# Designed miniproteins, single chains, part 31

Each design is a single chain, and the fold is of that chain. pLDDT is the mean over its residues in the fold that is shown.

## One batch from the design tools (miniprotein)

Design m1116
Fold by ESMFold2-Fast:
Structure m1116 (fold): chain A 70 residues (1-70)
Amino acid sequence: SIADKLKELAEKFHEEIAKNEDDKDKMIEVLEKYRKTLEELLKETKDPELKEQLESAIKWLEEKIKELKE
């Protein structure tokens, strides 16, 4: 299910962020990778609640990318 994919992605995301916490450029790459993955999942889902959760997560990632690039 999409929910199971999101669970796995969240776990991998936290691991990759932790591994790259001292490398700003790699953190930006990780954030951009996950943003793209969530955008693809958003295209696949018809569940309105899950769509709102994905859109919120995408916006959060965009804000973090912008913050790191400043």
Scores: mean pLDDT 80

Design m1117
Fold by ESMFold2-Fast:
Structure m1117 (fold): chain A 73 residues (1-73)
Amino acid sequence: SEGVAKAVAAVLLAVGYRLMGEDEKARQFLIEVAKEMAEKGLIDPEGSERAIKLAEQGRLDEAVRALLDAVKE
């Protein structure tokens, strides 16, 4: 599914940023992806809002989980 593929790719890139010590880039990237996926209808809007809030709080692992859980099947 398009939503699952995009979410997995986003998670891998965010993990890559974190491994390089670029936590702020990982945070900003997760926020942008959550917004984009919600606009395209690939993710539940409420789930997107939760992922964005968690990312803004620096809770990146929880933000990733919220993003994946919100993906439309």
Scores: mean pLDDT 79

Design m1118
Fold by ESMFold2-Fast:
Structure m1118 (fold): chain A 62 residues (1-62)
Amino acid sequence: LPVESYIKELLEKYNLPESLIPQIRDFFQSSEARYSERLRDPEVREEKEQQIYDNLKKKLLS
């Protein structure tokens, strides 16, 4: 699953600035590729979105 597609979707959905794209991309690359794989499943996505969003807040809004 291309992480970039999910990053763009996150930015649009949560109104995040595009300046965060490099940091979000680095987070997904360094964290685990399996996160992007799991986010392919819509049923799992909503549950994982809260976890990912919380992690993004910790990393990006520190």
Scores: mean pLDDT 61

Design m1120
Fold by ESMFold2-Fast:
Structure m1120 (fold): chain A 93 residues (1-93)
Amino acid sequence: SAAERAELLREIERAAEEAEKAKTGEEALEAAERAERLLEELKRLGASPEELRRAAELLLRAAKAALKKAETLEQILRAIGLILRAIGELLDV
């Protein structure tokens, strides 16, 4: 429903804010990966192109925060993967 999609978008926005406020790379990655899972759920609910664009922009924000805070090669690679995922979604909508 539209209400369920609106709530998922609010949760994705909260996840992006959590990633930006995170003190460690792992905390930022956990928030960014949550944003990715919520975006997948939003897609399953038949989100509009506008809703998917907003979710992808929020995922990109979370992933950029995770990359900036990354402390290990594994964290860098995970963050890059999320950035590429977000860009892919933005190119599809």
Scores: mean pLDDT 90

Design m1121
Fold by ESMFold2-Fast:
Structure m1121 (fold): chain A 55 residues (1-55)
Amino acid sequence: MKEELEKKKKEEELLELAKFLSTEAGEYFHSLPAEEQPKVHEEVGKILEELKKLY
């Protein structure tokens, strides 16, 4: 099924994003203006929830 292939690609992308967030992006996010932080935090939260569902 095409959904299975897309799911595997998304899982790989989420792992790469989680790795990036753990190393490089953490400091970047903390440096953002206060009004931008909630938006970025929401997007990061969605990625983490997706990872929890996969594992």
Scores: mean pLDDT 66

Design m1122
Fold by ESMFold2-Fast:
Structure m1122 (fold): chain A 58 residues (1-58)
Amino acid sequence: SVASYAAAEILFAGGEFSASLGNYDEAIANYEAALSIPEMSEELKEKAKKKIEEIKKK
């Protein structure tokens, strides 16, 4: 549904915001929540995975 796509985008944006504040645990939680949404786009899914990997490498 359109609502599920919007939810994934909002969660991804929340992850980006948390990461910008240095709240990496919260950022990862938001990215993982976005990845749990089945209607998430492949582009957004790939971006979320890359962001989690980048944070975990620090």
Scores: mean pLDDT 80

Design m1124
Fold by ESMFold2-Fast:
Structure m1124 (fold): chain A 65 residues (1-65)
Amino acid sequence: MMEEIAEAMIRMAVGVSIATGMSLEEGEELIEKVAEQALKNGVDEEFIRRVVEEAKERLREHHEE
């Protein structure tokens, strides 16, 4: 269940950055910080990379509105 926890935390980072009015760069930095903590906890690197790319894409789409 480490992957589910990591994905949930990264998705929460997207939601928090949107709700608090963070810039795209600030939101991407928050996502990266959460991902780094997940990697330190031994979550699969390929899994984290995919979730981060999905999260960044969602954040970019929000800023393109």
Scores: mean pLDDT 81

Design m1125
Fold by ESMFold2-Fast:
Structure m1125 (fold): chain A 68 residues (1-68)
Amino acid sequence: PSEEELDLEVELALQIIRATIAEKSGDYKEAAEWYRKAADIAEQLGDTELSEEFRKKAEEMEKKYKEA
């Protein structure tokens, strides 16, 4: 992988960690934002399936935030 791809992989991992922590803490608004960022990075890396998964998680978090 190029340095650019490695940087994106690191950013993806960090966004996933942030999203997961926010989700477990009940910070659904923050979790949705981090999952959206993770989806964007996954798409930049060419991982469309992973990007779709994170977009669905972001929608789920937004729904939970609206219900709270």
Scores: mean pLDDT 82

Design m1126
Fold by ESMFold2-Fast:
Structure m1126 (fold): chain A 83 residues (1-83)
Amino acid sequence: MREIAERLAALLRAAAEALSDPEAAATLREAAETILAAAEAYERGDEEALREEEKRAAELEERIAAFSAEDQAALLAALAAAS
C-alpha cells in the first residue's frame, strides 16, 4: 500500500510542477499529501483518520475537476509523461 501511495504522490508532485496556476499546483501537492496520510492511517488501522483522509480526497477530486481546461490538459500530459 505505502509504496503505491508514494508513487502516486510523486506523480502528483511532478504534475504540479507542470501547472501554470500556483493554486492548482498547490491543490495537487495537497492531494499527494492526502494520499500519503491515507496510506499511513490504513497501515495503523486508524479507521477514523482514514475516513477523514478519504473525505479530504473526495473534496480535492472535486477541486481538480474544476481546474481550467488548460490546467486539466497540463495535468493529464504530465501524468502520462510520468507514467
Scores: mean pLDDT 79

Design m1127
Fold by ESMFold2-Fast:
Parts: sequence; C-alpha cells; structure tokens
Structure m1127 (fold): chain A 80 residues (1-80)
Amino acid sequence: VDEKEIQLALADMWIGIGNILKSQGKYEEALEAYEKALEIYLSVDPNNAEAYEALADAAEAAGDAEKAAELRKKAAEAAA
C-alpha cells in the first residue's frame, strides 16, 4: 500500500467530516476538520490549490473573511 495514498485517503476523510459538520451548522468545527485535511494534503503535495480553496470556503462560511482571502491567495500561488 502506498503511504501517500493512505495520507490522501485520511485527508479525504477529514474533508468528509468537515462537510458533515458544515451541514449541521457547525462551521467552526468544520473549519478545524478542513485544516487537518489541508495539513495532510500539503504534506503530500505543497502545491495543492484545491485544498487551499476548500479551506478558504470553510473559513468564509465560519465568518473569517480575512483568513478566506489569505487562503485564496495561497491557492492562486499554488496553481501557478
């Protein structure tokens, strides 16, 4: 089994947890789950723009517009 594949599967699980928490209106807890996923995605691929965008969307939903803007900037840099 590829260790990177296991790490990506764990990150996908954290995204799933975040989506469930977000659907329950627990936006701050959802953001924490997405942050765990981002750390794992970036440990595998530091240029993962999709991870930054997902975290930015979660931060905006939690009311943290400044953090969302910074994360979107990082997503654009990762996509370049």
Scores: mean pLDDT 78

Design m1128
Fold by ESMFold2-Fast:
Structure m1128 (fold): chain A 76 residues (1-76)
Amino acid sequence: MEEELDAEVEEALKLIRASVIRLTLQRHPKGYLTEEELAKEDGISLETVKEWIDFAVEKGLLEYDEEKKAYRLKER
């Protein structure tokens, strides 16, 4: 069974993944990226990037931009 250390590692990995998505958006000149563009920039599958985006949105790091039909940082 997984121990307390495994739970800590899992939480850290989720935060790292959310931070990666946030950093990709910050470094991109557009300031907004679709799921497909984020997957391409980070070299991961669309399925994986959706999981990371969902967690990042839950943490308040990302939001969906209705006008752009893409995700962006929740901050200026």
Scores: mean pLDDT 75

Design m1129
Fold by ESMFold2-Fast:
Structure m1129 (fold): chain A 61 residues (1-61)
Amino acid sequence: SLAEEGRALIEEGKRAAEAGDGERAFRLGTLGYIKLSEAGQEEEALALAAELRRVMEAHGL
């Protein structure tokens, strides 16, 4: 489903951020947000995007 795809993309983005790849993290996070929003999961999309942003910030991204 679009929601499952969106969650998977954001989780992959978190792994990219942990590896120091800010460009990949941002790209995957954006795609995941779009997929979750298209699935009608706007509140979840915002929450998961905020989690990714915190992981990126913790890694200096």
Scores: mean pLDDT 89

Design m1130
Fold by ESMFold2-Fast:
Structure m1130 (fold): chain A 89 residues (1-89)
Amino acid sequence: LSKDQLIEATVSMAVMAVAVGALAGVVSPEARELMDKAVEAVQAGDYEAAIKYLEELRDTIAATAPDAAEAAELVAILDKVIENIKKII
């Protein structure tokens, strides 16, 4: 797989986790917008912007989620995705 394909695959994990979190009521519409911005940045090849939006998403979920335990699982997934992107680029 190319670096771009590895980054896309890694970001797809975050997209799925955030979608499940939104269905569970853990992720706000504002947090989902940050995920959409991260996906757009990846598609544009702007990996620095993608990392920034994923970090803002992580921090927003940690600060605003009504269930701290479910938020912790999402935060852990997002941290893993962020670190994987940083290692690939």
Scores: mean pLDDT 81

Design m1131
Fold by ESMFold2-Fast:
Structure m1131 (fold): chain A 82 residues (1-82)
Amino acid sequence: SEELEAEILGALAAMDLAIYRNIIKNSKTKEEKIKAYEDGLKALERHLERARGLPASPVTERLIAWLEEQIKELKDELEKLK
């Protein structure tokens, strides 16, 4: 179902976020942290693009809103590092 596709995408996006948050936390240099943020942002922006391609539903709308919020937080944190 279309709802199941949105749920699977949400789970994959949450997993990627957790992985990149862990990489950021364990990065020792500013350069490594910047790369981790950039890689994480690229991954989440790709998930957001996929989410926007899904049929409109409450599940898809919540996923898009959550992804936009997570992307904004990562961008704000990255800009503070630069």
Scores: mean pLDDT 89

Design m1132
Fold by ESMFold2-Fast:
Structure m1132 (fold): chain A 75 residues (1-75)
Amino acid sequence: MDAEVRERLRASNPEASEEAIELALEAYRALKAGNLEEAGALLVEAAEETARALGFSEAEIAEIRARARAVAAAA
């Protein structure tokens, strides 16, 4: 199961670093365990690492984090 999820994540995000894929897989495991807070935090980290791998600036990554936090606060 986890190996299939890892392959799907890589296929969908071929530019993502191995660290971003690992964070996304950790988030998936946390979600399955019912740890929604941890899953959310790990997904944000995975998105940031993917953005870095794609050449986004630290300012752009900070904006992504701020938007994710705003969405969470509005839920």
Scores: mean pLDDT 70

Design m1133
Fold by ESMFold2-Fast:
Structure m1133 (fold): chain A 101 residues (1-101)
Amino acid sequence: NPALLDRLERAAPPASEKARERMELAVKNLVEYIKKNNLTKEEIAEMLRSLVEAAEKNGDDFGWAVKAVALGISVEEARNLHDEEKKEELIDEVAEILVNA
């Protein structure tokens, strides 16, 4: 989805070409998985939680970009967000958007 990637790059410009490529791959994989499997909101939310957990363990620009995409927020906000309740609220919001996409 070129329009979604363009918007994401404007909101959170990648630190390197490799970071941009990894972010593009993550978004493409997410969209393909949702379309192919006709996922429910609950299944999408579970996948987003897994992405956030993996991203936080990674702890670099790629991880923060993935967390930002999963939560629908900026990279700076994603880097600083540690509140589990707020993460769950954002996961629910993003899952709602994606199930209706």
Scores: mean pLDDT 75

Design m1134
Fold by ESMFold2-Fast:
Structure m1134 (fold): chain A 67 residues (1-67)
Amino acid sequence: SLEDELRELLLELGLSEEEAEEAVRAAKQGDLDTVERLIVRGYLRAGDSARELAERAGRLAKELAAQ
């Protein structure tokens, strides 16, 4: 599912399970500002090597919000 894919990418990005669940919940509610904040947080922790993961997570979050 899109939820499972987003959660997996966020964990790969270095977010905690709690932060990843917050982001998935926000995406389902259409709160993309909260999702972006959490993705940026993960990206800043992980560094430039995580750029592709951050981009993919943002794309999946938008798709999940559109459901």
Scores: mean pLDDT 85

Design m1135
Fold by ESMFold2-Fast:
Structure m1135 (fold): chain A 62 residues (1-62)
Amino acid sequence: SKLGEELGKKFKEEAKKLAEVLSKEEANEILSKKVTELVKKYKLSDEEAQDVSIGALEGLGE
C-alpha cells in the first residue's frame, strides 16, 4: 500500500541516520521498537509492517 511504502522509505532514511551515530545493535533495537509502535499506532497490515521492516533493514545496510 502507499502508506506502507511511504513509511518504509521514511524508516530507511531514519535508519541510515541512526547507523551514522549509533552502533548497529543500538540502531536495530531502536528501529525494532519504533516499527512495533507504528504497527500499533497506524493499525498496519502485515504487508505494510513488512514494508516498514524492510526499509529499516535496508537503511542499516542489511
Scores: mean pLDDT 77

Design m1136
Fold by ESMFold2-Fast:
Structure m1136 (fold): chain A 90 residues (1-90)
Amino acid sequence: MTVEQLRLIAELLVELERDPGVVVIREGNTFTITNLGDPASRALVEEAVARLRAIPGVEVEVRGDTYVVTLHLSEEEMKEFNRIYEELKK
């Protein structure tokens, strides 16, 4: 992935994590996104998932009411993503 793609992914995921009606659980390169039933939070999740799905190297799976986002990253891309992601969470 490009740095611009990594930044966009990080921005979308951090936006979801900041919403009180959304739960995001990270395991390595995999993010499990669950909305807690609020209509505004549901719309935010659906919009973010659509944007994530459009990025090359991002896999999005629907598992019931949950979205599973997997980032196909090299070790170097993972380090860069983590740097951007942690900066945005502050």
Scores: mean pLDDT 83

Design m1137
Fold by ESMFold2-Fast:
Formats: sequence, structure tokens, C-alpha cells
Structure m1137 (fold): chain A 65 residues (1-65)
Amino acid sequence: LSEEEVRRLAERLGVSPETARRALHLAQLMLAEGVPEEEIARLLSEAFGLSLEQAREIVREAARA
């Protein structure tokens, strides 16, 4: 993902670009390990203080990459 794509995602979710970048990176690693998307969303919500809806959006973007 480009820096501009990370910034656009952060703006849509109302989080910092730093939070979006870290959450996306973690989601990509967990997807590569075969963790189910719903479980990743829950873990991201807890790790970054995101709503479950914000976390699901990040997982969806990570799965596209």
C-alpha cells in the first residue's frame, strides 16, 4: 500500500495515518498466517482502540493488497 492510500484510509476511518499503517501491517501478517478475518478484526480493535467496524475495514483493505 502506498503512503497516499494509507492516508486516505486513515481519513475515512477518523484515525491517524500511523495507526492505519500499523493496523494494516499487522492485519497483512495475520492474514498470511491464516488467521480468520473476523478474529483479526477483534484483535485490531483491542490492539489499536478501534471500533469493530473500523477494524473490519482495515482487514478488508489488507486482504485487497
Scores: mean pLDDT 83

Design m1138
Fold by ESMFold2-Fast:
Structure m1138 (fold): chain A 67 residues (1-67)
Amino acid sequence: SVEELIEEVEARIEELAAQITDPEEFREKSREVIAQAALRAYEEGASLKDIEELIKAGEEKTRELLA
């Protein structure tokens, strides 16, 4: 489900924050994780609204961890 995929994305971004000290590198890697997950959701037949929610959740988690 998209909810499971959102949880996976958030967990991966949290792991990246623990491993990467450079904010620019962290932003880049987080964007890659979000893009890959969005593509997977699209291929699995997720709606555009569900894909938007996934992207938004990933971007919010990235922003939160950069504060």
Scores: mean pLDDT 87

Design m1139
Fold by ESMFold2-Fast:
Structure m1139 (fold): chain A 83 residues (1-83)
Amino acid sequence: QSQQYLVQGVVAHRRGDYDLSIQYYQQALQLDPNNYYAWHNLGQSLFHQGNYDQSIQYYQRALQLNPSHTVARQNLDLAQRRL
């Protein structure tokens, strides 16, 4: 289920395994593409890898689904400044 993949992605991210976290977040999104937490977390893992272009796109997707997500907005601003 989507929640299980989201949790596994968070665990991988905390260990610094961003490639694995990205795979789990993508699996979560295949099951629930409206999960703005998964979009935001996917953007965060890409940001840590220095992939700012993709992180911006995924933060924007999270904000489209939940415009009040303050953390995603702050992270979007940071990623845009690093381009």
Scores: mean pLDDT 87

Design m1140
Fold by ESMFold2-Fast:
Structure m1140 (fold): chain A 68 residues (1-68)
Amino acid sequence: MRAPVRELARALAEALGADESVIERELTRLVRDGLIEVEYDPETGEPVIRVLTDEGAEAVSRLVERAR
């Protein structure tokens, strides 16, 4: 859980020009609340978001908008 969230937060922060610590905190909250999972993709080995709920999908969209 810790490592894939951090790697994803760094990649998103660089792509969006946002603060890595803010992205990591938001992703950690969404995982804790059961809205998403962050795991390594079995085909690529890269960290990816798995959306578990409609609320999780909305939260990920808002994260991308807020990070700008």
Scores: mean pLDDT 75

Design m1141
Fold by ESMFold2-Fast:
Structure m1141 (fold): chain A 82 residues (1-82)
Amino acid sequence: GLLPPEIEEALNKKLNELLKELKKVPKEKVPEAIGLILDLIGDAIDLGLKVKKGEISLEEAVAEVEAAGDAKLAEVKKLVES
């Protein structure tokens, strides 16, 4: 795959949670929610590239994807409640 399997697994888990919340977002805020999801994908790609270059450990990269995913999930939930 494009990413290390562990990063891809962490990303896919958070994307599944985000996609469930996306269905609850008001139509006028869907573009903003999609932007948050795309930001998370970009973050995961950047972290995967850093792991491949030896700039960061796989464990650190997975933790950062999980933390970024949780932050994006919280922001999407705010869009659902607004």
Scores: mean pLDDT 87

Design m1142
Fold by ESMFold2-Fast:
Structure m1142 (fold): chain A 72 residues (1-72)
Amino acid sequence: MREEAEKLLAKGKEAFKAGNYEEAIKYYEKALELDPRNVEAWANLSAAYYHLGDEEKAKEYAAKANELAAEQ
């Protein structure tokens, strides 16, 4: 459900703002389970991995966000 996915995305953004990147990733991944085409969730997942120093995953998820954004 998009509404449920949006709530999870909001929780992820709260965790990200607090510097809790691992918690943010957990919420973003749950949001993507419900809405796998959510560009914002992919972009935020990329940013969280970048802050954790996982540049490979950050680039992969950024590419996914850009791909989906180009389709819409």
Scores: mean pLDDT 84

Design m1143
Fold by ESMFold2-Fast:
Structure m1143 (fold): chain A 62 residues (1-62)
Amino acid sequence: MEEAEKKLEEGIRYAKEKKYEEALEKFKESVRIYEELGKTRHPLLLIAKRGVKEMEEALKEE
């Protein structure tokens, strides 16, 4: 699995466990890797960016 995809999967797993801080860091890592690779239109990058937003919202509610 590509490193960016692995980070995205780790983020999703942490989010399901309600470990929102860990999930946020993994989603941010995934976004950074896709952006560094120039894959700005990649579907998984959009999912990772949505994950960042959702985790930030979850952390505001805690």
Scores: mean pLDDT 78

Design m1144
Fold by ESMFold2-Fast:
Structure m1144 (fold): chain A 83 residues (1-83)
Amino acid sequence: MEAARREAERLAEEAVELVRRAAEAAAAGDAEKARALLEEAQRLLDEAVRLALEAGDEETARAALEAALAAAKAHAAVFEAMA
């Protein structure tokens, strides 16, 4: 379980950074960059949540879920702005 826990933590942190960059890109009007960053973040978050749950790491799972909620909110805002 050590490798899975470490990987989940790494993926969650990377996803949080991507969400922040996506929000910045969206605010700057770069919808294509924002979409690409959110898409990548969502892939990493799905993997992180799955690994964290398998590892039984409550803290990592919570961080991954918080990042997923932030990504979903940012994605919805970018999608609606581009629609």
Scores: mean pLDDT 75

Design m1145
Fold by ESMFold2-Fast:
Structure m1145 (fold): chain A 86 residues (1-86)
Amino acid sequence: SEEEEGARLARVTLEAVRRLIEEGRYDEAAALAYMTAALLKRYSESEAAKRAAELLFEAGDELLAGRAEEALRLMEEAVRILEEAA
């Protein structure tokens, strides 16, 4: 389903962002979070996808601000929402 594909994409993105943060590559981590948010908005009109996209956009902003812990918390919440909707 679109929800299952969205959940998978968000999980892969979270894993990649965690690695980028460990390497200090915050701009790239933010770009990936923003890209995934845009794809989720394009992929589905569901409330779960909309909320997850909002959280991923917020996570990107937090990454650009250097707040890795908050960014990861937001991304984990986005993954949870999408997995529960799948």
Scores: mean pLDDT 87

Design m1146
Fold by ESMFold2-Fast:
Structure m1146 (fold): chain A 56 residues (1-56)
Amino acid sequence: MTPREEALRVLGRVAEKYGFDGITADKVREEAKKLGYSEEVIEEALRLLENAQADR
């Protein structure tokens, strides 16, 4: 599985727990580390989050 696919799963879990308005970089890092994902997955998730929220 690619880091991008794992990153999307992390973002989905954070969104389910905190809602779309509650997604922050810190919460993404906390959930990813809790689930045992690698630093590469965390970095990819943060990049995807920035891109998704850039048009807010």
Scores: mean pLDDT 75

Design m1147
Fold by ESMFold2-Fast:
Structure m1147 (fold): chain A 109 residues (1-109)
Amino acid sequence: MQEELEAYLKEPFVPEAETREQSLILAKEQAIETALLLEKNVLGLSEEEVEAIREALLATLRRHPELTTGGDIVEAVGLIAQLPPEERAALLERLRAGELTPAEVVASA
């Protein structure tokens, strides 16, 4: 709160727009964590499996923040978590490589 106010007072631009973009990215990162927590508890995923899905989705969010919605993230995590390990590994590699987006994972299911 106080740090945000000090940053606001120093900015030469409209800080509300920049803060909104940062808040949306943070909300999407939180959507990844929430979806992973739900699937980990339901399917008993290992920490290694959870980390692989997290890294792939964070890579796609970083690459396409405007094109990746929280809904697409949640649905994609659920679909990826239910895949056999071999198919999941292949899909996560494509996501990391930028060949596939979370929205395309949802559309392909």
Scores: mean pLDDT 71

Design m1148
Fold by ESMFold2-Fast:
Structure m1148 (fold): chain A 57 residues (1-57)
Amino acid sequence: KLYRATEDYEAKNDLELSLKKGDILEELADLGPAYVVAKSLKTGKIGFVPKSILEEV
């Protein structure tokens, strides 16, 4: 499952992923209503991402 970042996001801790608007991410795990674990297709980095800033592609 692929997501697109709807806005720029700065990681709040070392477990979170920083994103730029328009970045495409692959879902690795669904952590419930608030977060996913995702891989950035641009950077290859893996981290926690808030679902509120993501849209499904």
Scores: mean pLDDT 82

Design m1149
Fold by ESMFold2-Fast:
Structure m1149 (fold): chain A 55 residues (1-55)
Amino acid sequence: MMSPAQRAHVRALAAYGLAEGVPEAVLREALRKLATDEGWDEEEALAILDEVRAA
């Protein structure tokens, strides 16, 4: 449901947050709220965070 540009944006935010040492729980909640506020797919946004963490 998210566009490629929206997925790239979430991926960049996840990578940046993890690099800056933001706790995963805080980053997960921030991305969940962003997805809800923007009308994006929350599950897809959180899956992107999990992919970035695995990389």
Scores: mean pLDDT 81

Design m1150
Fold by ESMFold2-Fast:
Structure m1150 (fold): chain A 64 residues (1-64)
Amino acid sequence: MEKAKEETIAELEKIAEALKKKSTEEVGKKLEEALELGRKQAEEDPTLAGGVALEKMNEVYKES
């Protein structure tokens, strides 16, 4: 994987871990889905890598 993709995915994983500390099982599943979406975006288009997933995760974080 390209370094840019790796950095984006690593950032998503760090955010997911922080959010899981505050989340219920339902929110945890949402975070897993957002992380997987970010990985898929990184595979398809590195320039869009994690953008939508990060927005989704930030919304969950604000609701927490």
Scores: mean pLDDT 65

Design m1151
Fold by ESMFold2-Fast:
Structure m1151 (fold): chain A 77 residues (1-77)
Amino acid sequence: MEAERLIERGRELLRQGRYEEARALFEEALRIAEREGSPLIARALEALGEVLEAMGDPRALDYHVEAGMLRIQRAIE
């Protein structure tokens, strides 16, 4: 899946400390997952939270919370 491939690439960049590039790939993965209504939306949000946390960006918490809420909603539907 396109979004999954971008998340995998982004995680490799994150491991290398290439945070800006990883963030861009996770943002693209989220955009694709949202357009497709994919279960990968929560995965992309979590990945964005992780890279923003590594960068010291306070927005990381918002992404983690949104990902958690989507996982709960998916589990009860």
Scores: mean pLDDT 79

Design m1152
Fold by ESMFold2-Fast:
Structure m1152 (fold): chain A 63 residues (1-63)
Amino acid sequence: SSEIGEVAEKLVAQGASAEDVEEALRKLGAPNPAITGAVLAVRRGLSPEQVAAAVRNGISGAR
């Protein structure tokens, strides 16, 4: 959902680690592909917007 992507974007914009993002998304009940996409994007140093896009793609099943 858009809310999960927005949380990921906000956390990354605030300098959160990949581990912080993973924990937050897991607590929100995000599906594993969305969590995996977000964590990989953060570890690659992608922008907050790109991390949010990775979350949305994981939720929708789009790659």
Scores: mean pLDDT 81

Design m1153
Fold by ESMFold2-Fast:
Structure m1153 (fold): chain A 76 residues (1-76)
Amino acid sequence: GTVKTTITAANGEVLITASAATTVTVDGITGKAPASVIAVSAGDEPTTVTVEAENGEITVQALTPLSSLTVETEEL
């Protein structure tokens, strides 16, 4: 099935890695890739990234200290 992961971060940097074909949405802009590595820089306003992976895995790493990091996964 398809898995949707929503990452919300503030005051730092996060690395998101997705295997297999994915659809990535950042601030309403959607793209597709066979595999994705996305670096996200978040300021005082929370930044939200949504990744949809069909039969793939998503890994989220904090690259710096963050004031907040929320990772939520939903099966579609």
Scores: mean pLDDT 68

